# Designed miniproteins, single chains, continued (4), part 18

Each design is a single chain, and the fold is of that chain. pLDDT is the mean over its residues in the fold that is shown.

## One batch from the design tools (miniprotein)

Design m12593
Fold by ESMFold2-Fast:
Structure m12593 (fold): chain A 80 residues (1-80)
Amino acid sequence: DKEIILENTKELAKKFIESLKKAKEEGVPKKELEEWLKEEIERMKEYIESQAKKFNDKELEKELQAILDKWEEEAKKILE
């Protein structure tokens, strides 16, 4: 279901941001946090491509990409 995929993706993004903030507060080095973020972005891109291919839905692909773009922007601001 498209709605469940969108909701789950938004929740995963939110949980990752919270985890990233906590790791920064706990003193994890910026370099390690940046590497972790890079790895998660690559995984999310693969997930989006997989879901877009499975459903053949351009609207879903665009909505998922928008979630990823916003999430990446928020994560980068946390690491500043």
Scores: mean pLDDT 82

Design m12594
Fold by ESMFold2-Fast:
Structure m12594 (fold): chain A 79 residues (1-79)
Amino acid sequence: MTGDEDIARLKEMSEEERGRYFAEAALELAQAVVDVVTRKNDERIAKLDDPEKQAELRKQVEAETDRINAHLAAERAKL
């Protein structure tokens, strides 16, 4: 079950280690969400009837994903 192992581990951590664990876990979750959204956008674009529009939208989605990934990397670097 999600949480039981994490709770046991957190009880043995220092305040500093616990804070870092939560921050890292939040960034990992955010990255996983970005990955899922990117895949779903690719699937939606693939259903379009226009290959030229598919290519343009895919490029726009990649640019936005790169921007979000750069933001997540910057937040991770602050830890």
Scores: mean pLDDT 75

Design m12595
Fold by ESMFold2-Fast:
Structure m12595 (fold): chain A 65 residues (1-65)
Amino acid sequence: DKEGDIKVYEKLAEDARKGAENLRKLAEQYEKDPSKKDIAERYRQGAEALENVAKSLEKKAEELK
């Protein structure tokens, strides 16, 4: 079912986008403490990875249309 598959990919992409936003907020919180800059950088990298996953899933949803 193409419509069902599209909806699954769209939902997974949205979940990945939300995860990325949460990781960026954590990075911003950790940036306020100079001793935690490395942790902030790791959260930022995680957010970027999730954004890339979301883009891949969004592309798969579009290709199924």
Scores: mean pLDDT 86

Design m12596
Fold by ESMFold2-Fast:
Structure m12596 (fold): chain A 70 residues (1-70)
Amino acid sequence: MKKVTVYVARPKDDPDAPPVLITIEEEGDKYKVTIVDGNKIETREFDSKEDALKYIESHYEILEKKEVEL
């Protein structure tokens, strides 16, 4: 069973943009961040959950947070 953190967030550079979905998943010793912005899907890997959150918070305003077990 894998824990996935799901965020609903808004881009800081475009306040009129619709909210995006951001997920943080554990991938071995790394954390995988997936950003779904309409038709664009971007993935990045981080060494820690804290680094992933710092990246997200630098580019997006977090509106909602949920933890889901898959």
Scores: mean pLDDT 78

Design m12597
Fold by ESMFold2-Fast:
Structure m12597 (fold): chain A 81 residues (1-81)
Amino acid sequence: MEVLEEARQRVLEIMRKAGKLDAAREISGLLDEALRVYRENPEDKEKVLELLDRAISVARQHGLPEAARVLEEAKEKVEKE
């Protein structure tokens, strides 16, 4: 829970500073869906990881390696839970 919320805040801050509002909206939507799945169906870890992979892909497509790193760290923490 906390891991996904922290990652969302960090990624949005990075993207806001970079002026990548379209990427920020898309990633925010994916992370909001991941948080919803985690809260409602915590056993559906695979779907949370899939949504994180999509968010990482979006960050990479927009040339935001720091945002991708934050998302990859969040994915590792979710996998260990």
Scores: mean pLDDT 80

Design m12598
Fold by ESMFold2-Fast:
Structure m12598 (fold): chain A 77 residues (1-77)
Amino acid sequence: MEAEKERAEELRRKLLEDVEGGAEYMRALPDEAEREAAYQRALDALRGHAEQFRKAGNEALAEAAEEARRRLEELAA
């Protein structure tokens, strides 16, 4: 329980950092199709992580992944 909560907080920080850096990288890509493809791959990866955590019963980790996905959507809007 404590370890899961600590892991969820660590994952949240890591994913938010990755999302911010990834969004900046995607915005710098010169090809619109490459930007769109990179963005969709990132969203799909985060959705997959959330689904896998949920299937394993790790709701806190699933929520961390879903929050990172929402943050990526905000940065892309």
Scores: mean pLDDT 79

Design m12599
Fold by ESMFold2-Fast:
Structure m12599 (fold): chain A 117 residues (1-117)
Amino acid sequence: RGKEVMDATNKATDEIAKIVKDAVKRGDVEEGKKKAIEIAKELAKKAFEVGSTMAENAAAVMEIRLQGEADRLKHLGDNEGADVMLEVGKASTKAMNETLKELEEEKKKKEEELKKA
C-alpha cells in the first residue's frame, strides 16, 4: 500500500510536470493548471485511503519534486517554464491539502454520527 501510494505520487508528479511543459508550449497555462489540480485531488483521495500520514507524505514529496523540476528548468534557462512550474506546483499542492482537509472533516462527521447511536 505505501509503495503503491509512493508510485502513484511519482506518476502524478511526472504527469503534472509534463502538463506544465505542454501548457507553456501551447500558451494555455490555465488549462494545464486545471488538469494538474484534478490529478492532485485524485492523488489526495488515493493516499488518504491508506492513511493521513501517508497522504501528508505524498503531498510533501509532490511539492519537493515539482520545486526541483522548476529549479532544473531555471538552470536550463527556461525561466518562463520554471515560473509556471512553481505556480502550478503551488496550486496543485494547495488543492491536495484542501482535499485532505475535506476528507478528514468527512471522517470526523462519520465518527460523530456513530457516537450518537
Scores: mean pLDDT 83

Design m12600
Fold by ESMFold2-Fast:
Structure m12600 (fold): chain A 91 residues (1-91)
Amino acid sequence: MEVKMSPQELVELATEALAEEELRHAEFVKRIAEAAGDEEAVARVVAELLAATPDEKERQMLELLAPYYFRAAKEGDLSAASEELEAEGAK
């Protein structure tokens, strides 16, 4: 039986036990991390999430985090960290 899970799957399971809003946040972070490595791709993902987010507080949070995701995408830090965690879980 498969008892191995990626760190992302473990985060999703833990988030489901907490709250649905936590799961949505995890999905936003995952989508941005997957787009990391290309500043324009990250900008498009962030813009799409902002347009789909009617709640002002959530939109403000995404806008506040956007500069960090742009920097991570340009440097590859966020993408590299996500890949490292997935690779560790996949071993």
Scores: mean pLDDT 56

Design m12601
Fold by ESMFold2-Fast:
Structure m12601 (fold): chain A 97 residues (1-97)
Amino acid sequence: SEIGERLKAVLTDSPELTPEEKARLERLIKIALQAYKKVGLNKDKIDFEEFKKEVRELAEKAGLTPEEMQEVLEIGDIIYKTNKKIPTKEEILEALG
């Protein structure tokens, strides 16, 4: 996916990303990780529907556009594929590749 390729570029510190694009993507990644950690707190498994609800609430508070909210949800889906509550950079890259 386009967001998956951009996420790879951020995680590998690609020189093709502008500082502005990197900052924007890092902000979206942080929101996805924050939602994931909150939903996973004291739970053995993360419910992706609960994750989507948390992302919507955080996106509304952060003033994200509908397009940015969709990008956060796509990042969250990639994180979910790692099957980890707090995935490492390496685990996220494996889920993308």
Scores: mean pLDDT 74

Design m12602
Fold by ESMFold2-Fast:
Structure m12602 (fold): chain A 80 residues (1-80)
Amino acid sequence: NLQQALQHYQQSLQYLQQGDIDTGRQHHIQGVTYTSQSRGRSQDQIDSSIRAVQSFFDTASQQQRIDNSQTGIQSVQEMI
């Protein structure tokens, strides 16, 4: 699960750097999902995290979106 989370955060960063916000968001959500599953989070907690990511992406600047995906990469790498 953590290797899958890492791959999705890396893909999120790549698409965001290319200006593809929608694809970047989708990969970021998958990164959060795999990370949460690896930590034994409940489905309600996962759903809450996904809603938070969606809200963040709707209101954040492009640089904040990029920074958040980079933070996801670093956090998962520290868990592997």
Scores: mean pLDDT 87

Design m12603
Fold by ESMFold2-Fast:
Structure m12603 (fold): chain A 74 residues (1-74)
Amino acid sequence: IPLSKLSREEVEKLLEEIREKALELLKQGMPASVVKNVVEMEAAYMKKQMTPELQELLDKKTAELLEEIDKLAA
């Protein structure tokens, strides 16, 4: 398994891009369930080239974003 190509700063930047994309999809009228699925799929894809510490950060931030999407859709 290759070492992570991403620093913590780069992971946080990519997570911000995922968040912006999710908010854009919600503004376009996409259902929250579909937007959450897109976020989860993108996060799962990123995990394959990350260290366990970065995977933990990704999981935490992904969970926070999914909660934010649910609140915005309510």
Scores: mean pLDDT 77

Design m12604
Fold by ESMFold2-Fast:
Structure m12604 (fold): chain A 68 residues (1-68)
Amino acid sequence: MSVEEEIIEKAMEVGKELLEQGKSPQEIAFAMVKTIEELGKEKGLSDDQIDLIIQRAMERFRELLEEQ
């Protein structure tokens, strides 16, 4: 699995957990973005790579919400 995919999976786990706790969409988005930024910086990813990961994670989370 790629580093990008590992970060996306971690962000999705955070998003799902907060969704189950009844957190607002704003709180969920903030926590997911923060998780991606922290992990991306630790792994030495560029700002462009981090931005792409954020976009992909948010898209996957949106699709999950549309299925409910």
Scores: mean pLDDT 81

Design m12605
Fold by ESMFold2-Fast:
Structure m12605 (fold): chain A 82 residues (1-82)
Amino acid sequence: VSAEAKANFAALLEAAAAGETGRTFPVEAVDTETGATSKGTWTLLPGGRVRVEAEGEHDGKKYKVTAVADARTGEVLSIEIE
């Protein structure tokens, strides 16, 4: 986990505590095993939830991940992979 990703997560939690619904935060992840890079956004939803949308490519195939999690606990409420 990069320092930038940690800072963005901290900003998301602060925004959630302030009730800033609809605010988006960029996220970037690199798979160290495959070298695959995925980019996406975290969007703060009503009720202290976060929508995570990420797009990446693996083995020449593009994929999208959409997840909804509780911003306070990190509990994953739904996940979809396309």
Scores: mean pLDDT 67

Design m12606
Fold by ESMFold2-Fast:
Structure m12606 (fold): chain A 95 residues (1-95)
Amino acid sequence: SMIEEVEELYKEAMKKIEEVNKKLENSGGGGKLTAQESVFLVFAQKVLDLGRKNGLEKEFQEIVERALRLYVETKDPVEALELLHRETLELLKKS
């Protein structure tokens, strides 16, 4: 199911966030934030690709745009990733 595919993508992304946190815990110069941003953007692209493949391109694009707005406002890519995961699952559970 698409729910299982989203959960798999989320687990992969969170594993990468955990690795970033372990390796860059004491990183200055924004290295940790930049690496977390990269994980979020890759997850967002994979979510868009999944939506396109399943005929939900517009709905998934709207959720990704909300997550990107949150990231711009908060500068927290992990919070944006969590919003993207939550809202994508909520959409799929209502379908």
Scores: mean pLDDT 85

Design m12607
Fold by ESMFold2-Fast:
Structure m12607 (fold): chain A 74 residues (1-74)
Amino acid sequence: SPVEEALAARLRALGYSDEEVEGNLGTFREMSKLSVEEQREIVAQLREAARQLPSLRAHFEVLVEALEEEIRRK
């Protein structure tokens, strides 16, 4: 998936290992199976998490971008 490829590339750019990238892709695949409404709720939660946890902000932001692209395709 182009969305998964972009997410993987961004996670690697943030310094994640191949195993960590695969784990995040697995989680993303499970999220992508949810309804659009549930995915929007997850996006809202990730945006709040990015505000509360500065050290993980970039991580949450790349997940938000990937989920928003997934929603945009539906």
Scores: mean pLDDT 85

Design m12608
Fold by ESMFold2-Fast:
Structure m12608 (fold): chain A 90 residues (1-90)
Amino acid sequence: MKEAARKAADAFSQGDPEAAAKYGREWVIAAGGELNDRASAAVQGAMAAGKGLKNPEFAAEAMRQYTLGSGDDEHGAEAGWKAGRAAAEA
């Protein structure tokens, strides 16, 4: 989970929104089917990506690209939103 979120942020910072969307999707899927589990995993992943890169803005922007580019389902979109907010606050 944390690795996928970090890869998504890294891909975006390198100018690759498609790779960012791919890794963001993998991360949300790995979190499971429950909304709370997906949201918790998304928040933890985004915070880890922000801390690892020392740049929460990149983590938040990667999650934004995932939401806009991947066409995620309702639960995935909410998890992405919460992850972006957590990364910005970190």
Scores: mean pLDDT 51

Design m12609
Fold by ESMFold2-Fast:
Structure m12609 (fold): chain A 81 residues (1-81)
Amino acid sequence: SVLLSPEEMEVQKLANKLLSEEQKKELERAYMDAIRAGMTDAAIEAVLALAREILEAAGMPEEDRERYVALLRRQLEEARR
């Protein structure tokens, strides 16, 4: 389980509201590609870069995007064990 701050919970709700099912699947595919690559630093950065682009296209404010990306980075680094 991931312990989320109230602000992380709100940014996750915002992402769920803004992202289409197709955008969510695109991020899921990138995550699976990163797992196959062995969760290298380059693979993690590629997922985070894609997340930033998708969230920007979806209209998420910069501060919320950076909070979401920080949460995603933490989750990917934990998965790298």
Scores: mean pLDDT 83

Design m12610
Fold by ESMFold2-Fast:
Structure m12610 (fold): chain A 117 residues (1-117)
Amino acid sequence: MKYTELARALARILREAAREGLSEAELAERLKELISKFYGIPAEEITPDDIYEVMREALRNADEEARAELQAAFAELLAARAGASEANVRIILIELQDDPALEPELRAAAAEAQAAV
C-alpha cells in the first residue's frame, strides 16, 4: 500500500481513538490490524516499536496533505490522552518529541502531553 494511504488510515484510527475514548489496548489492536493489512505481517507479530516505525515512515514518505492529517490526528490523540499513564502512548510521546523530522507543533504537543503526566 502507498504511504499516503497508510498515513490517512492511521490518522482515521488515531482520530477515532481520541474522540471515542478508545483504551490503549483497543487502539493498539486497531493499529496492529491496519499494519498487518498494509505489510502482510500477522497482527500478533507487530510490536510497539513496529507501530512507531510505521508511523515514522508514513510521516516521512506520505504527501504533504496526508502527513498534515496524520500530524493533526496525533496531536488530537495526545491532547485527549494528556495525563494518561499508558505505556505504549508514553513510549510514542517520548520518541516523537525527539524526532527532528516531525513538525514543531506535533513535537510541542507530545512534550506538553508528557509534561502533564
Scores: mean pLDDT 68

Design m12611
Fold by ESMFold2-Fast:
Structure m12611 (fold): chain A 94 residues (1-94)
Amino acid sequence: MMLTREAKTVSLLQDEAKELTLLNYLTGGKYNIAKLDGKEFTVETKVEDLGDKVRLTAYLKAPGNESKKVVEIEIDKKTGKATLVKEFKYEYVP
């Protein structure tokens, strides 16, 4: 008799997603731990230069799980304004 483990899903709130991504980027990756529902996840940000904008893509990783994209943010280079482009739920096995 085998017990099936069910996957869990985590979502970032819009303001939290922006803040975590910007803090990770601005600290050079030093702000790399997100606490969600009392659990710690690793945060990694990838940067893409689009000419007039910079796109930041944030990834979450739970221990023993793969890293997956959770948010995309664009920063206007002239104004410094950060805009949320997309949010994704993170599914992981505890």
Scores: mean pLDDT 71

Design m12612
Fold by ESMFold2-Fast:
Structure m12612 (fold): chain A 76 residues (1-76)
Amino acid sequence: SVAQQIAHLQQALEAAREPTPAGIRAAAEHLDRAGLPEIGPSVSAAMLLSTLGTPEDIARAAEMLRRTAQEALEKL
């Protein structure tokens, strides 16, 4: 349902506020549960960036996931 998609996107936004591997994993899981195929490439790119493991790359990955969730919410 749209309500469940909104809830998952809001949870992804909250998780992405923590620029840590755990925050990135939680945000990606919530984005996956939202069930929006159009965001897949952005989530994949962020997850790949997070594998580089530097604090800068992790922060950029978190920001990519936050932006992806925010843009998806604006389009619902």
Scores: mean pLDDT 84

Design m12613
Fold by ESMFold2-Fast:
Structure m12613 (fold): chain A 95 residues (1-95)
Amino acid sequence: MDALEGAEEALEGGVLAAKEGEDPRLGVAAAIAGIGGEFAAEKLGDELGGGSGAYGGGLAALEAGEASGNEEAAEEGREGRELGLRGRELGLATA
């Protein structure tokens, strides 16, 4: 649910970035990565032994969010990255 709100915010950020002459594709990429990061942590993390998908998705969202100036997407990416790091540390024990 919050991932969808983050995606809408990132899309609006992309539109605003286009008006300011920034790259709107970074905002769209951040929205996609934000959604993917949260869902990857829940579904792919559980299926693949936790963490790696969440880390990758979170890192991508963080970088795209920071590059586009979308702080909400960057926060979602940072959170996914932290969950991924913890999942990787517990990867052998989490399933």
Scores: mean pLDDT 50

Design m12614
Fold by ESMFold2-Fast:
Order: C-alpha cells, then structure tokens, then sequence
Structure m12614 (fold): chain A 74 residues (1-74)
C-alpha cells in the first residue's frame, strides 16, 4: 500500500503544478496564494505519515516552489 502511494506521488506533483497554473489564470496572485495555503496544510499532514512522509513532503515543497515562481511572474 505505501509503495502504491509512493508511485502516485510524481503524478500528484504534476497535477499540483497544473492546478497552480489554473489558479493563477483564474484569480492571478490571489489564486496562487490560496493554493499555497492548501499545500502548506497538506505538508503539515504529510509530516505525520512515517511511511511516505519524506517523499510526499519533497513533492509538496517542489509544488510550492513552482507556485511561488508562478506568483513572481504575475
């Protein structure tokens, strides 16, 4: 089960990046900020997951960096 969750993380990351782009297109900087707040909450929850937490936190951090970069371009 944990291995299946780990295998899904790269796809979830790509989906997260796409959602960040949609948020930027829909609401500009505010949309990206709202999405970043969601990622911060997800990151805190991920830290409680011993079996997948490290990989999930890394993916969330990468998605956050991508969203921060989008925000700077707006």
Amino acid sequence: MAEEELAAIPEALERGKAEAEKAAEAKGEKGVEEFLETLERDEELAKTRSEVGEELVKAIEEAKEYAEKLKKEL
Scores: mean pLDDT 73

Design m12615
Fold by ESMFold2-Fast:
Structure m12615 (fold): chain A 76 residues (1-76)
Amino acid sequence: KKKEEMIKEIQKKVDEFNAEIDSLRKRLDELAKQAEELFGPEVAEELRTQGDKLIAEKRKKVREEIRKMYEEFKKK
């Protein structure tokens, strides 16, 4: 069914972006640990804060893309 195909496509997109976000979090945590050892916990905290902001921004963009995909589906 066309509706089922659309749902699967949206789910795949969400899964792909979630995997990318998980990779970013892992890398940011590694960088923050290194920064803590070299420069202290204050710098590590700043890096984690910036990373969380970037992840939130990316999640917002993905939600907007999903909304547009749904609207395109409704137009047809």
Scores: mean pLDDT 78

Design m12616
Fold by ESMFold2-Fast:
Formats: C-alpha cells, sequence, structure tokens
Structure m12616 (fold): chain A 100 residues (1-100)
C-alpha cells in the first residue's frame, strides 16, 4: 500500500541520515567499555551475584555510561538509541567481569 511504501522510504532515509550520529554513539560506548567493566566489578563485589542484583548492576552501569551523551544530545529517538547502546555495553562489561 502507499502508506507502507512511504514508511519504507522514510526508514531508508532516516537510517542514512542517522549513520554519523549513531557511529558517534557507538564509538563513545566502545571508549567507555573499560570504565563500565571496572564499575560492573565494583558493583558485583558490593551487591553480590543474584538475578535481581545482575539487573540492578546493568541499570547502574548503563546510567553511568549514558550520562555524558545524555548531557550532549536531545530528542526522543537519539536518547532511546543512547539508552539501548548503554544497556548493551553494561551487559557486555558484566559478562566479561564474570568470565574473568
Amino acid sequence: SAMKAAARERLRRDLEEANEKFDEIKEHMESKLEEAEKKAKELLEKYGESDENVLKIIVEVAREVAEPLLKEHEGEVTLTVIAMYSVIAAIEALKKVKEE
């Protein structure tokens, strides 16, 4: 339908326009991975390992990693992408700490 065609065209253009901004966000998350690992280790030692504490640690690490970008960026889509990547970075940091 015409509405589905218009939605696909908008998605394609949005993805092209977002590339530079999303690359910046990704690079920031990669640069913060070591700091995230240190924070995850400290929180794991503080709270101990349980399913509830794992979620709490992920949220606290993600918030700390996201904070500098949240101060520099605006808009609901951009803030959602920052939040999503911050959670992914926190999960990977905690996984690495648990495997060491």
Scores: mean pLDDT 79

Design m12617
Fold by ESMFold2-Fast:
Structure m12617 (fold): chain A 88 residues (1-88)
Amino acid sequence: MRSLRERLDELIAEAEKSGKTIAEVLAQRDKENIERLAKEYGVPKEELEKRLKTVEQVRAGMEQLIDRALELGHITPEEAERIRKALE
């Protein structure tokens, strides 16, 4: 089972490597997954596009994950601030 911290560390590393924010990386992955699922299952893209997250929605989701990770003790307050800066 992947820990929330390990997932966040992977996202940060990918964002730094690509010069993108974590929110942008997650939005791109979501878009790629929607395109793959549309092709694999023959589902209309219009229905799947309704589930695409905007960069703002991904950022809001990451803020919730950061808060939850702090609550569960997976990250420190200092790590949370570092992640928030990566979302910008």
Scores: mean pLDDT 68

Design m12618
Fold by ESMFold2-Fast:
Structure m12618 (fold): chain A 75 residues (1-75)
Amino acid sequence: MIRLPLPSLSKLPEDVRKKVEAALLRGYMSGDFEGARREAIEILEAAESVSEELKEEAKRELDRVLQTAKARQAA
């Protein structure tokens, strides 16, 4: 499981959060971090129950998470 401090992602509805986490996990497993980012953003944009402010905060946290994952893969 992904265990990073993701306060904005943790505020998402559980179904949306699980979909985003699944997209990130696929990125970690395949090394396709750009694909994972795109998929996660599409999930967030489709979530009408999520505020625009929270979507922007979640996108910022996605950038941080993917940068960390990319660094681990590159090492």
Scores: mean pLDDT 73

Design m12619
Fold by ESMFold2-Fast:
Structure m12619 (fold): chain A 77 residues (1-77)
Amino acid sequence: MEELRRRLAELEAEATAAAEAGAPAEEIVRLVEEATRVARELLALELADAPEEERAAALARLEEVGAGLVEQARALG
């Protein structure tokens, strides 16, 4: 779990650095999509004992946030 949290933090830092450096939108989108994948794995582990409804709601929220970030990155580039 800690390894996934560390990887997520690293990807978030890379995405922020790429955006600040004026990297192409495609690069930022790739980093956001990779961070979303790691976050999904982390969420599955954190909510392993949670009710199905709660887990489904959390996953839906994660997908919504990820999609919004991708859309924002593409709109800026």
Scores: mean pLDDT 80

Design m12620
Fold by ESMFold2-Fast:
Structure m12620 (fold): chain A 100 residues (1-100)
Amino acid sequence: SMMEHEELLKIIEELKRMVEGNAELFGTPKEELEKWLEILEELREAVEKGASLEELIELLREKGKEYGIPESVIEGMINVLTKEGSIEGTANRLRMIGYM
């Protein structure tokens, strides 16, 4: 639905801000930050082209494997895309596993 697409775009923007903020706080290497921002930008473009949540999840898994991102991190991102209000939980999870 149109509302679902607007909500997904907001979640992606919040994830982008979270990733950038955590990179500054925890000294994430620039190369790792750039990988995350590229993936999030591709998700944003897909939503604007009318991609469903299922297609976004598939794209995230494919790009995560391509960039060598741990499956636990990708699962965290999928949980944020499927549940509003888990962004903080995902940020904490990424920090705890040492990815960010």
Scores: mean pLDDT 69

Design m12621
Fold by ESMFold2-Fast:
Structure m12621 (fold): chain A 80 residues (1-80)
Amino acid sequence: MKKKQEELAEKSYNEGIDRYRKELAELQARIDKAQADVASGKNPAAAQAEITALQPRYDIATNRLKKLEERRKKKEEENA
């Protein structure tokens, strides 16, 4: 039964990490586009507003990903 519990825990961490990585990649692409629009002068006010709106979402997703990665790393270190 220990192997099944370890497998379920690993699956849970991997699913969470993949989900947040995908979300961060999508948010990063939107922020990068908005930053490029600011730099090029293409509607900089609207682009800055989008960055401001996306920043809290990015920060939350980044913090959640870091916590999941740290928990996975700690379990790997404890098993080493």
Scores: mean pLDDT 77

Design m12622
Fold by ESMFold2-Fast:
Structure m12622 (fold): chain A 94 residues (1-94)
Amino acid sequence: MKSVEEVYEEAKAEIRAKLAKLEESGKRLGKSLSPLEIAELILQEGLRRAYESDVPEHQEAYIRAGREVAIEVSGKENLEKAEKLLEEAIKEEE
């Protein structure tokens, strides 16, 4: 059984790897993503992985990993903007 710390570190690595593949695909298509768009994609990936997990502690690890990678890649300001946009989108679906 993986520890919460192991899940958190693996989640960060997997999110970074997925982002690298998306950036590589974007370069081949002549498209670039803004830091805000990158932060939104990272947060969505973290949430998706969390919802696919049946272990609550692992769900929190995935969410935390997504937030941390978003800060690392796009900075705290863009993370805060992306989180606000995600919260508004969720509210509009209610």
Scores: mean pLDDT 77

Design m12623
Fold by ESMFold2-Fast:
Structure m12623 (fold): chain A 62 residues (1-62)
Amino acid sequence: MVSDEEIEEETKESLRAMAKTVASRMSPDQLAAIQKATGFDVNDPNNWLFNTAKNPALPTSF
């Protein structure tokens, strides 16, 4: 249980760093398209990656 909290802290930081890197590589238009399709906030891509980590099943038909 304690280790789960520690893992979550490090996982969140890792996801934030990855989300920032991914977002910086995408154009604003691409981020806006993703937000419209998924309903996630473009300005907070770490939310998207964090939620995706909990839900690995994603439709490839976009």
Scores: mean pLDDT 57

Design m12624
Fold by ESMFold2-Fast:
Structure m12624 (fold): chain A 100 residues (1-100)
Amino acid sequence: MPEAAPVVTVSAATPVVYNTETNIVTTVSNFSPPAASVDWLKNGELLTENVTTSPVTQNSSGLFSQTSTLTVVPEKDDKYQAVVRHPSLDEPLVKEFKLE
């Protein structure tokens, strides 16, 4: 199969409450080969802790999916970004998650 570019979504897995622990999930889906990476930024700074990445799964079309979950205590005006890298992408794909 030729390379397939990922579809990337970012959502809260739990209701967003300021000053309360919240899980933010980046879903990377429908990609090939199974070589995607997800980095998390908080207000432009790389987060290396409290990140859990799922095993890669294959869907019925032979394409791969993976989730990355960031556990944070969000404050008002915080911005979170997921940076997705994959061989099919000329540049990293950046998705912003805003708390409101």
Scores: mean pLDDT 81

Design m12625
Fold by ESMFold2-Fast:
Structure m12625 (fold): chain A 65 residues (1-65)
Amino acid sequence: SRREALLEIARLLEEGRHEEAFELARRKGLVPDDAPRDPVLLAKRVAVELLSLGVEVPKFALPKD
């Protein structure tokens, strides 16, 4: 589901697996193929999408300040 994909992307970002996070985001249509590979921007996008779905955002899915 979209929820599960968003949580997996957040987990990959938290683990520093940025290439896998971007590939999954691309496959799920969260970012265009030519999107900048900015992990902070991707983390913020994932957090916003999770909040919009009414999902309680796990601590690891939130962008670190």
Scores: mean pLDDT 72

Design m12626
Fold by ESMFold2-Fast:
Structure m12626 (fold): chain A 85 residues (1-85)
Amino acid sequence: MQPIIVVRAKSREDAEKVAEVMREEAAQAGLKSEVVIEGNTVFMILDESSTLEQAREIAAQVEEKMKDLVESISVALGFFPELVP
């Protein structure tokens, strides 16, 4: 299973901005990631070499930078982006 960061933004436009910042943070950390936007929710799937601790660090940095645009942020493992109804 892979670490996944889930961000719920205040709007779809804010979700797009959050997705860009998430990609930048993962790249700066040297981590490979896939980013998917569904409505106002952003899912970042980190690669298998990434740890939950690294995912939490990225999540904290995104939350600090984008706190005015973010309703909630969480970190989990596994298949959540494929299970969104």
Scores: mean pLDDT 78

